Designed miniproteins, single chains, continued (3). Designs and how they scored, part 95

Each design is a single chain, and the fold is of that chain. pLDDT is the mean over its residues in the fold that is shown.

## One batch from the design tools (miniprotein)

Design m11500
Fold by ESMFold2-Fast:
Structure m11500 (fold): chain A 64 residues (1-64)
Amino acid sequence: SLADRIAAERAAADAALAAATAQIERDLADAPAEVVAEEKARVARGVDTHLADRIAALQAEAAA
């Protein structure tokens, strides 16, 4: 169903954000906390934008 596909995209986005956050913490272990926070915010915005675009595409496909 559309709901199941949207749920799968949300789960994938959550997994991607968790993996990216862990990688940032490893790569920026010696960086100031504000730099780490800025990079995490940047990645979170990217994940949110991608998820919104994917959901919009699925909704458009379902309406066709």
Scores: mean pLDDT 89

Design m11501
Fold by ESMFold2-Fast:
Structure m11501 (fold): chain A 69 residues (1-69)
Amino acid sequence: SRQQLLDVLRSTANALEDPEASEKVLQVAELFEDGRISPEEAADLAVEILSKVDPERAQVLRDVFQLLS
């Protein structure tokens, strides 16, 4: 569901030690909640942000979105 994907994005942001990356992932969550981007776009943007700071978590996020989409 959209709520599960949104919860995953917010939980991921809260788990990040990098405050700039966390804020960017929260912005992706807001765009997704507002219906401005698709689930696929949200996953791609969040993965791009995470790949720079936490590549392992980026892969986990992609896998979770594929399972929930």
Scores: mean pLDDT 82

Design m11502
Fold by ESMFold2-Fast:
Structure m11502 (fold): chain A 66 residues (1-66)
Amino acid sequence: SELDEEVELALLHMQAALAIRSGDYETAAEYYRKAAEVYRSMGRDDEAQRFEKLAEEYKKKAEEAK
């Protein structure tokens, strides 16, 4: 159900936030990418695109931290 998918999204957002707080941008990017996939499966393309951009942004941050 959509409620179950919203719970999954809440957990993914929490995990991404924890990763950001620890400076683990690679892990944050992975969680945002997973969130985008969930939004796509729900037909929420605008939200999916937003989280795809966040995932790409944090992946770039991770690469720049080398």
Scores: mean pLDDT 85

Design m11503
Fold by ESMFold2-Fast:
Formats: C-alpha cells, structure tokens, sequence
Structure m11503 (fold): chain A 57 residues (1-57)
C-alpha cells in the first residue's frame, strides 16, 4: 500500500543519488542504507496491517 510506495521512492532516490557519485563505496553505502530503510518500512506496515485486520474481525 502506501508503505510500498514510500519504500520504492526511498530506493529510487538513493539510486539516483548514487548515480551522481563516482565513488563506488559511497554508492554502495547509499543504496544499502536505502534498502535497509525500505525493508524496515515494509516490515512495520505488514505488522500494522496484521494488527488492523485482527482488530476488525
């Protein structure tokens, strides 16, 4: 849902920013951090969705 869009935007922005960097290590750091942040957002959203659906039943 919204969390998926936010996660994708974070990864996309990091990839664009990394493309501007000539340093491979800096690029790796930017992408890796974005992926970790995206995974956290998705995980939190899944947890909230599960709790929401359980409460509505």
Amino acid sequence: MEANKEALEIIRKAEEEAAKTSDPEERRKLVLRAVAEALRIIGDAIQEELERRRALE
Scores: mean pLDDT 77

Design m11504
Fold by ESMFold2-Fast:
Structure m11504 (fold): chain A 74 residues (1-74)
Amino acid sequence: SALEYYAEGNYLLGIGKYEEAIEYYEKALELAESKELKAEIYHNIGVAYKKLKKYEEAEEYYKKALELDPNLKE
């Protein structure tokens, strides 16, 4: 399910496997049905890119998250 891929992505992000976390987040996005979940996934992809020092990509995903949920903070 989307939530299972999202949980795995969060685990990988937590242990510093940023590129693998992004792969699982992308899988979660394909299955995600709620606007709220998509916003959270976009935000966490942004966090992963920021950890990889890919700041332009991080900014793009933070913007996508905010477009879906204006209350979501970076």
Scores: mean pLDDT 86

Design m11505
Fold by ESMFold2-Fast:
Structure m11505 (fold): chain A 58 residues (1-58)
Amino acid sequence: TVETARRYLARAEEALRAGDYRTAAEYAQKSGVAAAVSGDEELLARAQEVSRRAVEGI
């Protein structure tokens, strides 16, 4: 679950760098859910930040 959260976060960050805001938002959301389920507060915070930036770009 933690590894799943990290994989989704990496995809979200990559999409964000590419300007693909909708894909970034989707993967950030998936990362956030996985991080919340695993109790990883740092990953959850990072996923929420990426999600915020992605949504602002849409």
Scores: mean pLDDT 83

Design m11506
Fold by ESMFold2-Fast:
Structure m11506 (fold): chain A 62 residues (1-62)
Amino acid sequence: AEITVEEAGGLYVFEAKVGDKTVKGAAKTKEDALKGAKNVAENPEHIEDAAKYGELAAEYAR
């Protein structure tokens, strides 16, 4: 899977391609963003779980 992590406005934004879908999330630390992106990329059969992790990362960043 293709993973990108970018620093934006004090947050780390990640984008991961899972099958035909792109999942995007954010975290306060680069480590958490990479962990989130990796979990999404390694979990193509559980896109709903991947979306949940993305929501948690965004909520944690707030």
Scores: mean pLDDT 64

Design m11508
Fold by ESMFold2-Fast:
Structure m11508 (fold): chain A 104 residues (1-104)
Amino acid sequence: MITQTPTSVTAKEGETVTINLTTSEDVGNKVRWFKQKEGKEKELLISFGSKKAPGVDDRITASGSGTNYSLTIKNLKKEDEATYYQAALTDDGWKYGSGTKLTV
Protein backbone atom coordinates (compact mmCIF):
# COMPACT_ATOMS: atom_id res chain seq x y z
CA MET A 1 0.00 0.00 0.00
CA ILE A 2 1.14 3.57 -0.79
CA THR A 3 -0.23 6.63 1.05
CA GLN A 4 0.58 10.17 -0.07
CA THR A 5 -0.31 13.31 1.95
CA PRO A 6 -1.79 15.78 1.47
CA THR A 7 -4.30 15.15 -1.37
CA SER A 8 -4.40 18.93 -1.96
CA VAL A 9 -2.59 21.95 -0.55
CA THR A 10 -2.99 25.72 -1.01
CA ALA A 11 0.06 27.87 -0.31
CA LYS A 12 1.29 31.41 -0.94
CA GLU A 13 4.26 32.51 -3.04
CA GLY A 14 7.48 32.40 -1.01
CA GLU A 15 6.25 29.58 1.28
CA THR A 16 7.65 26.04 1.55
CA VAL A 17 5.50 22.98 0.78
CA THR A 18 6.31 19.36 1.68
CA ILE A 19 4.52 16.37 0.14
CA ASN A 20 4.89 13.00 1.89
CA LEU A 21 4.82 9.41 0.66
CA THR A 22 4.46 6.44 3.03
CA THR A 23 4.80 2.85 1.77
CA SER A 24 3.73 -0.38 3.51
CA GLU A 25 7.04 -2.04 2.53
CA ASP A 26 10.66 -0.84 2.30
CA VAL A 27 11.18 0.32 -1.30
CA GLY A 28 14.80 1.37 -0.81
CA ASN A 29 15.51 4.53 -2.79
CA LYS A 30 13.27 3.41 -5.71
CA VAL A 31 10.99 6.45 -5.54
CA ARG A 32 10.13 8.87 -8.34
CA TRP A 33 8.37 12.23 -8.28
CA PHE A 34 6.52 13.84 -11.18
CA LYS A 35 4.96 17.25 -11.84
CA GLN A 36 1.97 17.65 -14.15
CA LYS A 37 0.63 21.07 -15.12
CA GLU A 38 -2.88 21.33 -16.57
CA GLY A 39 -2.83 20.33 -20.25
CA LYS A 40 0.83 19.18 -20.13
CA GLU A 41 2.64 15.84 -19.94
CA LYS A 42 4.10 14.55 -16.66
CA GLU A 43 7.56 15.98 -16.00
CA LEU A 44 10.06 13.80 -14.11
CA LEU A 45 11.48 15.69 -11.11
CA ILE A 46 13.24 12.92 -9.14
CA SER A 47 14.48 9.71 -10.79
CA PHE A 48 15.63 7.73 -7.68
CA GLY A 49 15.49 8.75 -4.01
CA SER A 50 17.04 12.23 -3.93
CA LYS A 51 18.52 12.22 -7.48
CA LYS A 52 17.06 15.07 -9.54
CA ALA A 53 16.29 14.83 -13.25
CA PRO A 54 18.34 17.21 -15.47
CA GLY A 55 17.10 20.82 -15.50
CA VAL A 56 14.99 20.52 -12.34
CA ASP A 57 14.93 23.69 -10.19
CA ASP A 58 17.22 23.61 -7.13
CA ARG A 59 14.26 24.79 -4.99
CA ILE A 60 12.89 21.24 -5.38
CA THR A 61 14.48 18.56 -3.17
CA ALA A 62 13.62 15.00 -2.21
CA SER A 63 14.56 13.00 0.87
CA GLY A 64 13.60 9.85 2.72
CA SER A 65 14.43 6.17 3.15
CA GLY A 66 12.73 2.86 3.88
CA THR A 67 8.99 3.52 4.05
CA ASN A 68 8.93 7.37 4.33
CA TYR A 69 9.76 9.83 1.53
CA SER A 70 9.14 13.53 0.93
CA LEU A 71 9.33 16.17 -1.80
CA THR A 72 9.99 19.75 -0.65
CA ILE A 73 9.46 22.86 -2.78
CA LYS A 74 11.03 26.01 -1.30
CA ASN A 75 10.39 29.66 -2.16
CA LEU A 76 7.14 28.71 -3.89
CA LYS A 77 6.30 30.43 -7.21
CA LYS A 78 3.03 30.58 -9.15
CA GLU A 79 4.68 28.32 -11.79
CA ASP A 80 4.88 25.52 -9.16
CA GLU A 81 1.04 25.22 -9.28
CA ALA A 82 0.48 21.67 -10.54
CA THR A 83 -0.45 18.13 -9.52
CA TYR A 84 2.52 16.22 -8.07
CA TYR A 85 2.61 12.42 -8.38
CA GLN A 86 4.64 9.91 -6.41
CA ALA A 87 5.74 6.48 -7.64
CA ALA A 88 7.52 3.70 -5.73
CA LEU A 89 8.90 0.40 -7.01
CA THR A 90 7.41 -2.44 -4.92
CA ASP A 91 7.48 -6.23 -5.30
CA ASP A 92 4.29 -5.78 -7.42
CA GLY A 93 5.99 -3.25 -9.74
CA TRP A 94 5.68 0.54 -9.89
CA LYS A 95 2.82 1.86 -7.77
CA TYR A 96 1.60 5.44 -8.13
CA GLY A 97 0.08 7.63 -5.47
CA SER A 98 -3.16 9.44 -6.30
CA GLY A 99 -1.28 12.77 -6.44
CA THR A 100 -1.23 16.06 -4.58
CA LYS A 101 -2.84 19.13 -6.16
CA LEU A 102 -0.82 22.26 -5.29
CA THR A 103 -2.51 25.68 -5.64
CA VAL A 104 -0.40 28.86 -5.28
Scores: mean pLDDT 76

Design m11509
Fold by ESMFold2-Fast:
Structure m11509 (fold): chain A 62 residues (1-62)
Amino acid sequence: SAVENFKQAIELDPNDAEAWNNLGLALERLNRIDEAIEAYKQAIELKPNYAQAWNALGDALL
């Protein structure tokens, strides 16, 4: 699954902000919103200027 693929990528490189953001998007598609929020927060901590992750987090929080 997409979630498993992104989790594997993060295990290999936990500083991959794009992988964290993509994990969040995949979790949202499964309606796992709380987990998606945590993934987006990790992407933002790694890259504070990551506009896509900020927008995704805002949408998830409504």
Scores: mean pLDDT 86

Design m11510
Fold by ESMFold2-Fast:
Structure m11510 (fold): chain A 62 residues (1-62)
Amino acid sequence: SEEDKKREEEWDLAYEIIAEGIEQGLSLEEVKKRLREAIKDEELLEAAIEFFELVLESLKKS
C-alpha cells in the first residue's frame, strides 16, 4: 500500500539519520531532535528512537 511505502521511506530516512549521528558522534538528544524534525509517523519515530538507544547501549558493551 502507499502507506506501507511511505513508512518504509521514513524508516530508511530514520536509519540514515541514526547512522550519520553515530558517525559524527552526536548526542542522544541531538539525534532524537533530528528524528523528530524528519519523521512524521509517530509510531515509527518512537521505534526509531528506541532502536537508536539500543544501538548506543550495545556499543557501550563492545
Scores: mean pLDDT 79

Design m11511
Fold by ESMFold2-Fast:
Structure m11511 (fold): chain A 85 residues (1-85)
Amino acid sequence: GEIEELRKEFERLRKEVLKLMKEVKLSKEELLRVIGLILRAIGLEIDAELLLKQGKRDEAIAHLREAIRLLEEAKKILLEAKAKE
């Protein structure tokens, strides 16, 4: 189902972002921005799980999609930093 697909996508992106963080040299500002995006994405995923327990499926899907979007932003920063090396 859609929720299972979104959870798998979030988990895949989280692993990719964490791997890139180990491989890429970031400035202090880039590192803080990436960490901020990751923490916000994790918070949204936690909120989505709470919404699912409340039966608020559409709100949970919206939170998961936003969490994925934030991880994609973090990945973009990491890939742009890697390309400058």
Scores: mean pLDDT 89

Design m11512
Fold by ESMFold2-Fast:
Structure m11512 (fold): chain A 73 residues (1-73)
Amino acid sequence: SLIDNMEEEKKKAIERAAKLLGVDPEKYSQEEMLKLAKEKNNEEAVRDILAAQSVGKLIEQYKEKQKLKELLG
């Protein structure tokens, strides 16, 4: 599905950024990773995290719309 593909792209972007920063993506939030990436001047990690945040926002908007459409009572 569109959502599954977006979730996978988001996950890959975060995993790549985490590897570049030398951190565990399960222990660091996206905001903490973005701060660390900026402190290290790692432009690739910054781009990957910002892309993941943008995709995450679109996923949440889509899920909210689907929830309203599929009210099960």
Scores: mean pLDDT 81

Design m11513
Fold by ESMFold2-Fast:
Structure m11513 (fold): chain A 65 residues (1-65)
Amino acid sequence: SSELEKEIEELERLIEENRDQLSPSQLYGARSLLDRARELIKQGKLEEAKDVIERAKELIEEGLK
């Protein structure tokens, strides 16, 4: 879905804009989840992709307090 791909790009931008506030572990974890979500989208597993995107979003939000 183009919508899910746009959400991934927005979260990638959020990570880059707040890189100084995120730990190396949080940066790695969030990026790994977004990479996983892109692969799930390619496989047509859109519900699994949505779940992984939400996990990445939660990890980023926790890192930003």
Scores: mean pLDDT 84

Design m11515
Fold by ESMFold2-Fast:
Structure m11515 (fold): chain A 79 residues (1-79)
Amino acid sequence: SDRIEEIALRVALAASRLSAEQATKVLEALKKKGLISEEQLEAAKKGSRDQRAGMIGSAAYRLSEEEAEELLALVEKAR
């Protein structure tokens, strides 16, 4: 839906403002929910800020609109 794309973009933008440590905590929560693999988590830990932000934002596409808004709030609280 257009709404999910809008939320995913906002999630990615918010995640781009996180430190590597803050982004890793969000990614660990996404792995626990089954939204990313262990391999993706390890790649993100070694990757750039943009790679982490893109991975976090992309997770929103696998969620309901309500769950995607909760992900946005989680990312904003991690700052």
Scores: mean pLDDT 85

Design m11516
Fold by ESMFold2-Fast:
Structure m11516 (fold): chain A 73 residues (1-73)
Amino acid sequence: SSLEELRERAERRLEEARRLALAGRLEEARRLADEVIEELRRIAERTGPEELFEFVERLEAEAEAIFAEAEAR
């Protein structure tokens, strides 16, 4: 399904962002994470089902946790 495709794509990109953040590439990681989340939020607002809104919220929380840990030094 299109939702499953969006989920897989977003999860892969966030995994890459996590890897970049752990490697100390915070600017690249933030750019990637922000881009993914912004794309999904726009899709959710325009045509997305309720499930996609919940998914976006989960991804935002995950990204926040990644960067909070990285920035906490």
Scores: mean pLDDT 80

Design m11517
Fold by ESMFold2-Fast:
Structure m11517 (fold): chain A 61 residues (1-61)
Amino acid sequence: MAAGTLPDVLGGLEGALEIANQVGPEARRRAEETARHSIERAKALLPQSVAGADELAAARK
């Protein structure tokens, strides 16, 4: 687990969503809630909110 840095948090979130989508709606829903929590944590880790928020939006699309 690498929740200490923003890039690692984003990578883990993306991977978790991909796996959850394969195991079905129940797991997907749970992963979605976990992802939302991870995003909030990542925002707290951002030294520059404006720059970080723009980067997150571009990555998600």
Scores: mean pLDDT 63

Design m11518
Fold by ESMFold2-Fast:
Structure m11518 (fold): chain A 58 residues (1-58)
Amino acid sequence: MGRKEELAKFLGVDPDKITDEDLERYEAGLQHIADTITDPEEAQKALERLKEELKKNL
């Protein structure tokens, strides 16, 4: 699956609404969570925040 389609599925939106900036923010957010959060439950909460922030820009 392509990154654009992966992100669209993650957000529950049409892939045509995903921009290159959205992809960059998604990848940067995932990397930040992986690098800074060791607790699985806190990581899940951070993923939910990332999802909401990305939705605000659609």
Scores: mean pLDDT 77

Design m11519
Fold by ESMFold2-Fast:
Order: C-alpha cells, then structure tokens, then sequence
Structure m11519 (fold): chain A 66 residues (1-66)
C-alpha cells in the first residue's frame, strides 16, 4: 500500500513515522511525500518521529517530535 511505501521510505532516511501519519499521507502524490520527507530528514536529528500528518489542498503538513 502507499502507506507501507511511505513508512519504508521514512525508515530509509532514518525517520520514524506513526501508522496514522503514514495513512494520512497515502492519498497524496508519492513523489511529493518523498520530497517533503527528504527535506525533513535534512532538518531534524536522525531518529526523529513524524507523529502527525495532514494533506490540505495538496499541501503536506507534518508534525515531527524528537
């Protein structure tokens, strides 16, 4: 599923993500999700957790906890 691909991609970047956040991102374009995750991985410490996600009018918003 798209949610499982998102979880696997986040893990490949050293990020954790909740099942709920991954499922919330599943309707979004996968390339856009990966691009946002790449940016977050550069901005936060390795092992940080994405605890929330919203997609509003194609805009991806993430809540990240260290």
Amino acid sequence: SAAEEIKAYAASLGLKITDEAAEALAPADLADVKRVLDVIAQAVPAGSTIVGAEVIDGEIHLTVEK
Scores: mean pLDDT 84

Design m11520
Fold by ESMFold2-Fast:
Order: sequence, then structure tokens, then C-alpha cells
Structure m11520 (fold): chain A 75 residues (1-75)
Amino acid sequence: SEVLEKAKELLDKYTKKFKEALEAGDWEKAIEIEEELTKQLRELLPQLSPEEQAELFKYMGKILKELKELYEKLE
């Protein structure tokens, strides 16, 4: 659905911004990015079916795994 695709696009966009803020040492900006993503996801989640919510959570899990692997590789 368009709502699910929009949620995935938001995750991708904010994940990139969050990583950039962390790499810059801008913790205040990283917190702002997380708060804005949370706010926007709260507006979209009620529009998703239970199946679409499950797919979104799997997508989030994939992003978190990739971020963890990337972080470990940079050390």
C-alpha cells in the first residue's frame, strides 16, 4: 500500500539523517530526528493493516541489523 511504502521511505530517510548526526557527534540532532520519526510513524501506524504493520516491523529489524553491522565494521 501507499501508506506502507511511505512508512518505509520515512524509515530510510530518517535512518540516514540519524546516522549522519551520530557520525558528526550531534546528539541533540540525533534525538530530534528520532522524535520526528516517532511522531510521523504514530500518524501512519493506525492506517496500516496488522499484516502491513508486521512487514514494517520486519523492515525496521533489517535496518537495525544493517546499522549494527556497519557500526561494528567502522571500529
Scores: mean pLDDT 79

Design m11521
Fold by ESMFold2-Fast:
Structure m11521 (fold): chain A 63 residues (1-63)
Amino acid sequence: MDDGQRTLSLASEKVDEAMRKGDTEGVTKAVEEAVKKSIEEGYDPKVSTQSGNLLKNGATSQL
């Protein structure tokens, strides 16, 4: 598995925890940090950004 893809997968767990607490800011921060780290690890910036947007939109829609 690509390290950047793994970083995004781990972010979904942090997003779930923030959602459980009703922390909208925590959700946004977790997604932004994961996308940034994923890109730094050499994952495709377009794919990283799209995956982050899907994760953020899914989480925010449930809050």
Scores: mean pLDDT 74

Design m11522
Fold by ESMFold2-Fast:
Structure m11522 (fold): chain A 77 residues (1-77)
Amino acid sequence: DLRELAEKQVEALREVAEHIEDEEMREKVLRMAELVLKYAEAVLAGDEETARELERELERLEKEVREAMLEAARKMA
């Protein structure tokens, strides 16, 4: 279930965001959570163009927040 997977990913991203001290990086991770839900909805609606655009934006944000997310994950362990 794509929606269920998206919801779990959003929960994980929000949890990681709570451990990010940099406000800009935290905001970007929270935006990734929003885009994950929109991506799932676009895929379920058959909107391939919107899904591709959201995938590219998610990939871009992931690169930008990668180090901050890894640092936050280490703090959670």
Scores: mean pLDDT 84

Design m11523
Fold by ESMFold2-Fast:
Structure m11523 (fold): chain A 55 residues (1-55)
Amino acid sequence: DELLAELDGLSPEERDEVMTRFQAELDARLAQGRTVTPEEAFALMRRILEEVRAR
């Protein structure tokens, strides 16, 4: 819910950027044959969100 609230605070363009980067990073990790837990996925999304806001 905290992560969703932060996403809701972004512009539509920023949200699209976060989602695009998240998908690319997730795909890269899955391509390495690793399992990604929900906790790891949420941590990844939060990191990307912070990076997009800091640009």
Scores: mean pLDDT 76

Design m11524
Fold by ESMFold2-Fast:
Structure m11524 (fold): chain A 97 residues (1-97)
Amino acid sequence: TAATHLANQLLKHAGLQLSELPPRHQKAVVEIAEALLNKQPQTKEEAIAIIEEVSDTLEDTSLALLVKDGFVRLIESMSNEDYLKILQEALVKKEEE
């Protein structure tokens, strides 16, 4: 899916693969990616706000904190240009589905 593609491209920036995460973490990361694709935040600050909002809806507080901290740091580590390029490529993939 487009969300899985976005999740993989973001994780690849940190040298990680979605398939290397535990199944519960994979599901949480994909749910965050789906929210990013639906809301289409144009800045890293907007993306971080969405990540925090989605993480706060997770019932597993320990998982929510790990995913929130990890993904926020990931987004903060990249440039706005790199972030927007990854988001735009995933949006193109979503339109093709």
Scores: mean pLDDT 77

Design m11525
Fold by ESMFold2-Fast:
Structure m11525 (fold): chain A 80 residues (1-80)
Amino acid sequence: SGELARAERRRRELEAFIEAVKKYMDTLSDEEKDEVIAELNREIKRFEEEAKRSTDPRVQELYKEAIERLKKTIEEIKKK
């Protein structure tokens, strides 16, 4: 379905974003870190809504995994 393909694309885009953040985390100012955390929190809310709307358990699981990964990334940023 188009929903599964969209979820997979979002997961790939998210992975690329997280990789970029981790690579440059040590060069970010506190203000820039706050902006990144805000963006990650917006993606969490978006994925929670997509998971709730989906009837495909594969799509629900992909978003659930993405949300957990986002939460861990936020914790890593906050510790720096």
Scores: mean pLDDT 81

Design m11526
Fold by ESMFold2-Fast:
Structure m11526 (fold): chain A 58 residues (1-58)
Amino acid sequence: SFKGKKLITTTLGSTPLLNIVKQLEAAGVEIINVNTPGNPDLGAAINSLKEADIVIAV
């Protein structure tokens, strides 16, 4: 059921959260990592929100 889904997350996750993210990636979920300061990918991240099925931030 997760195949073809998109997940947006930050790199600042707890160990259990990061483990869940790894399992979702293995199940075919596209993982989009966003870092806040100094990262020019903010525009791409905003565009990805239109297609995101799950957002996980810590």
Scores: mean pLDDT 62

Design m11527
Fold by ESMFold2-Fast:
Structure m11527 (fold): chain A 59 residues (1-59)
Amino acid sequence: SKEEEIDKLMKEAEEAVKNGDIETAQKLFQKAVDLARESGDEELLNKVFEKIKEIYEKL
């Protein structure tokens, strides 16, 4: 499902942030956001943005 793909992308992006690979993290976040937008599910899109914010707030 799109939700499972988004979850996978977000986990990979969080790992990239932890490793200092910000370029890879940005690309993965962009893919997750794009998939959420394509779904038309505003709740899913909001959850993706909230998760991205949480990851950056840990820095």
Scores: mean pLDDT 82

Design m11528
Fold by ESMFold2-Fast:
Structure m11528 (fold): chain A 97 residues (1-97)
Amino acid sequence: MVEEAKELLEKGREALQNGDYEKAIELFRKAVELARKAKDYELAGEAHTLIGLAYYKMGKFDEAAKHFREAAELYRQAGNEEKADLYESMAEDFEKK
C-alpha cells in the first residue's frame, strides 16, 4: 500500500510538471486513499499538499486552500507540527480575499 501510494505520487508529480493537472489530481487522490488505508498520515498529508498545488496552478484557489487545510490536519495527526503550521497558514492566505 505505502509503496503503491509513493509510486502514484511520483506519476502524479510527472503529470503536474507536464501541465496535466486533472491527471495529476486523479493520481494524487488515489495515493490519498492508499495512504489512509495504511494509516500513513504523513504520506496522506503529502498527497493533499500536491492536490492543493495542482488546484493552485489551475487557478482554483478555494479548492487549493481546502486541500492545504486537509494536509495540515493530516500532518498534525502524524506529529509533524512544522508542516501542519505551514500548510494551515498557506490555506488561510488562499482563503483571504
Scores: mean pLDDT 86

Design m11529
Fold by ESMFold2-Fast:
Structure m11529 (fold): chain A 69 residues (1-69)
Amino acid sequence: AEEALRLIEELGVYAAIRGEPEAVKAAQEAVEALKKGDIETAKKHIEEAGRLAGREDLAKRAIEALEKA
């Protein structure tokens, strides 16, 4: 859980640095879904954030961290 959250936050920061507001929003929505225990919705938003930010590698690692928890 902690590692997944860290990776999602890193993805959001990276998206902000690149000027990708949709990716920032997707990362934010992934965090909100995780806080509600909605893992399926969180995974969808993580994948979208990774795609939009050009960091699909971070998105994959975050999803794997969620599955390992």
Scores: mean pLDDT 80

Design m11530
Fold by ESMFold2-Fast:
Structure m11530 (fold): chain A 81 residues (1-81)
Amino acid sequence: GDVERLVGLLLRAMGLLEQARLYLEQGKYEEAIRYAEEARRAAEEALELARKLGDETMARIAEEYIREAEELVEEAREGLE
């Protein structure tokens, strides 16, 4: 159902963010960007679904994951400079 899909998207975003952080720590900036951008996409889909369901709590979690993904992309891009 929609709740299971929402939870699945948030878990996917979380896992992708964890991998992006590991790549960033290793100086693998291109991989960090790729994983963070995938995490942002999963979190954006989760946000759309949470809003459709009226789940303000899950929407805030998705917004937080989008923010974290954007911060990881910017930090990794700075590492490439």
Scores: mean pLDDT 90

Design m11531
Fold by ESMFold2-Fast:
Structure m11531 (fold): chain A 66 residues (1-66)
Amino acid sequence: SSMLEEAKKLLEEAKKAYEEGNYEEAKRLATQSIQLATKLGEEASELLLEAMKVAIAAQYKWPYKE
């Protein structure tokens, strides 16, 4: 669905922002991906988990690895 594609793009942008050290932008993008993934339900469970990991890592500046 278009919503799943949007959530995936937001997650990819969040990961890129995190790699660039832009933790505020990474958290913002990951949070938006979480919101869309939550509305999609179980179909987006893996995407939701990845987005949550990025958001937490960005919030606390913890090491992140896929």
Scores: mean pLDDT 81

Design m11532
Fold by ESMFold2-Fast:
Structure m11532 (fold): chain A 85 residues (1-85)
Amino acid sequence: MEEELKKAEEKLEELSKKLLEEAEKKRADKKEGTKVAPEVVAAYKKEAEEFEKKYKEMLEKGASIEEIEKFLKEMIEWSAKQLSL
C-alpha cells in the first residue's frame, strides 16, 4: 500500500508537470507575452490541491485505471480552459 502511494506521488508529479506545460503552451500560443492573471493562478492552485487529494484517495481505494484516466482528462480540460483565458 505505502509503496503504491510512493509511485502515485511520482506519477502525479509527472502528470502535473505535463499538464502545466501543455496549459502554458496553449496560453502562449493564444496570447503570446501575456501573463496569467493572479486569480486564475489561485483557482488553478486550489484545483491542483483537490486533484492531488482525490487522486490519492482513488488509488488508496483501488480505483480502476479507467476511472483515474477519466478524472485526469477532466482536470486537464478544466485547467487548460482556465489558463487559456
Scores: mean pLDDT 65

Design m11533
Fold by ESMFold2-Fast:
Structure m11533 (fold): chain A 70 residues (1-70)
Amino acid sequence: SLPGEFQVPTSAEDFERAAVRLTEVATAHPGDEAALIEEIDRLEREGLLSPEEAAALKAVIRRAAEERAA
């Protein structure tokens, strides 16, 4: 269990770049946002990502999905 205290990656910019890269992969391939979100949820469940990190990555993916749906 996580106490709720978690340090984000060394730089916020690196974290943002990772999120953008995931979004680009979904765009380059016929992948679904749901598939990417499932992957992030799985990583969070395995303890490889904090709830905060997972939420931030999903927010970036949802933003890209909104742009596509508009």
Scores: mean pLDDT 62

Design m11534
Fold by ESMFold2-Fast:
Structure m11534 (fold): chain A 91 residues (1-91)
Amino acid sequence: GEAAKEAALEAGARGGLGALRAAPTAEKGAAAAIAAIGAGVGAALYGERGDAEKAREVAEEGGRAAAEAAGSEEGRRAAEEAAREAAEAAE
């Protein structure tokens, strides 16, 4: 439970930082970071409840939102990696 929660939160934070660095504007970077962190938190919460399928869905949806908000190829990849790690951590 706790290990999966920590991994999901860490993946979200890492994706958020990557999006901030790769984004063309501070506003786009902030939006992408919020979406990535939200994906990690959501995955962690559903993972703690034993809802691995919902944790995976939340991570994937949040990762997509973060990728779109990032406005750059590098930000998109960072968000996708964070979502994948969050989904894996929820299992």
Scores: mean pLDDT 65

Design m11535
Fold by ESMFold2-Fast:
Structure m11535 (fold): chain A 69 residues (1-69)
Amino acid sequence: SAKDYVKQAIKYLDEKKYKEAAEYARKAAQILEKSNPVASDNAYGAAKLAESKRGDDAKRSLENSLKQI
């Protein structure tokens, strides 16, 4: 589920696995695109932040996505 992908992305961020975090954030965002655009946008934003190694900012965006699910 999208929620499971968001949780896994957060776990990868805690492990400083930024590439894997970005991949899982995008998987969540793709699932959420039609049902929850706000959660989707937060997850896509988190993927870009993770790729930039902005772990704390990426985690905040994923937590915001999770609150909308």
Scores: mean pLDDT 87

Design m11536
Fold by ESMFold2-Fast:
Structure m11536 (fold): chain A 103 residues (1-103)
Amino acid sequence: EEAERREREERARKHLEEAIRLLEAAAARYRAAGDEERAAAFEEAARRMREILASDAPLGEKVVRAAQVVVELLERLGGDAEVADIAGAVMTKLAEAARALEE
C-alpha cells in the first residue's frame, strides 16, 4: 500500500538525517577543540550528504552515495580511532536506512 511505502521512505529519510547530524556534531566538536582539519573534513562530508538527500535520486541510491562519502572521509583522515568510531556510527545509521527501505 502507498501509506506503508511512504512510512518506509520516511523512516529511511530519518536515519539519513541522523547520519548527517552525527557528522555535524563531530565537526562542531573538532572545531571547538581547534582541530580545523578534522572539523573541515566532517563539515564537507555533512554538506555532501545533505546534497545527496536533497537530490532526486531514489533513496536506495542516496544511501549508497552517502556510504561513499563516509569511505572518502576515512581515506582523507586516515587511521584515527575516534574518526573510525564516528564513521562506524554513521554507517550504522545508513544500514538502518537501507533496512527500512527493504521492509
Scores: mean pLDDT 85

Design m11537
Fold by ESMFold2-Fast:
Structure m11537 (fold): chain A 60 residues (1-60)
Amino acid sequence: GPPPVTKPGLQPGQKVAEAYRELAEYYRSIGDEEMAKMMEEEAERASKKEEVRPGGNTSA
């Protein structure tokens, strides 16, 4: 299993990216490589989205 690591807290985009990465793992597990790759791309976008648009989402 994954190593027990403690993070000092993730940024909003990082949390969303992590959710997408988990979805990618799920799709890979069922053999849906296309969907897995799409989820990985969404994770990258979520991580970068905060830098591209630092508008500060308070009511999303």
Scores: mean pLDDT 68

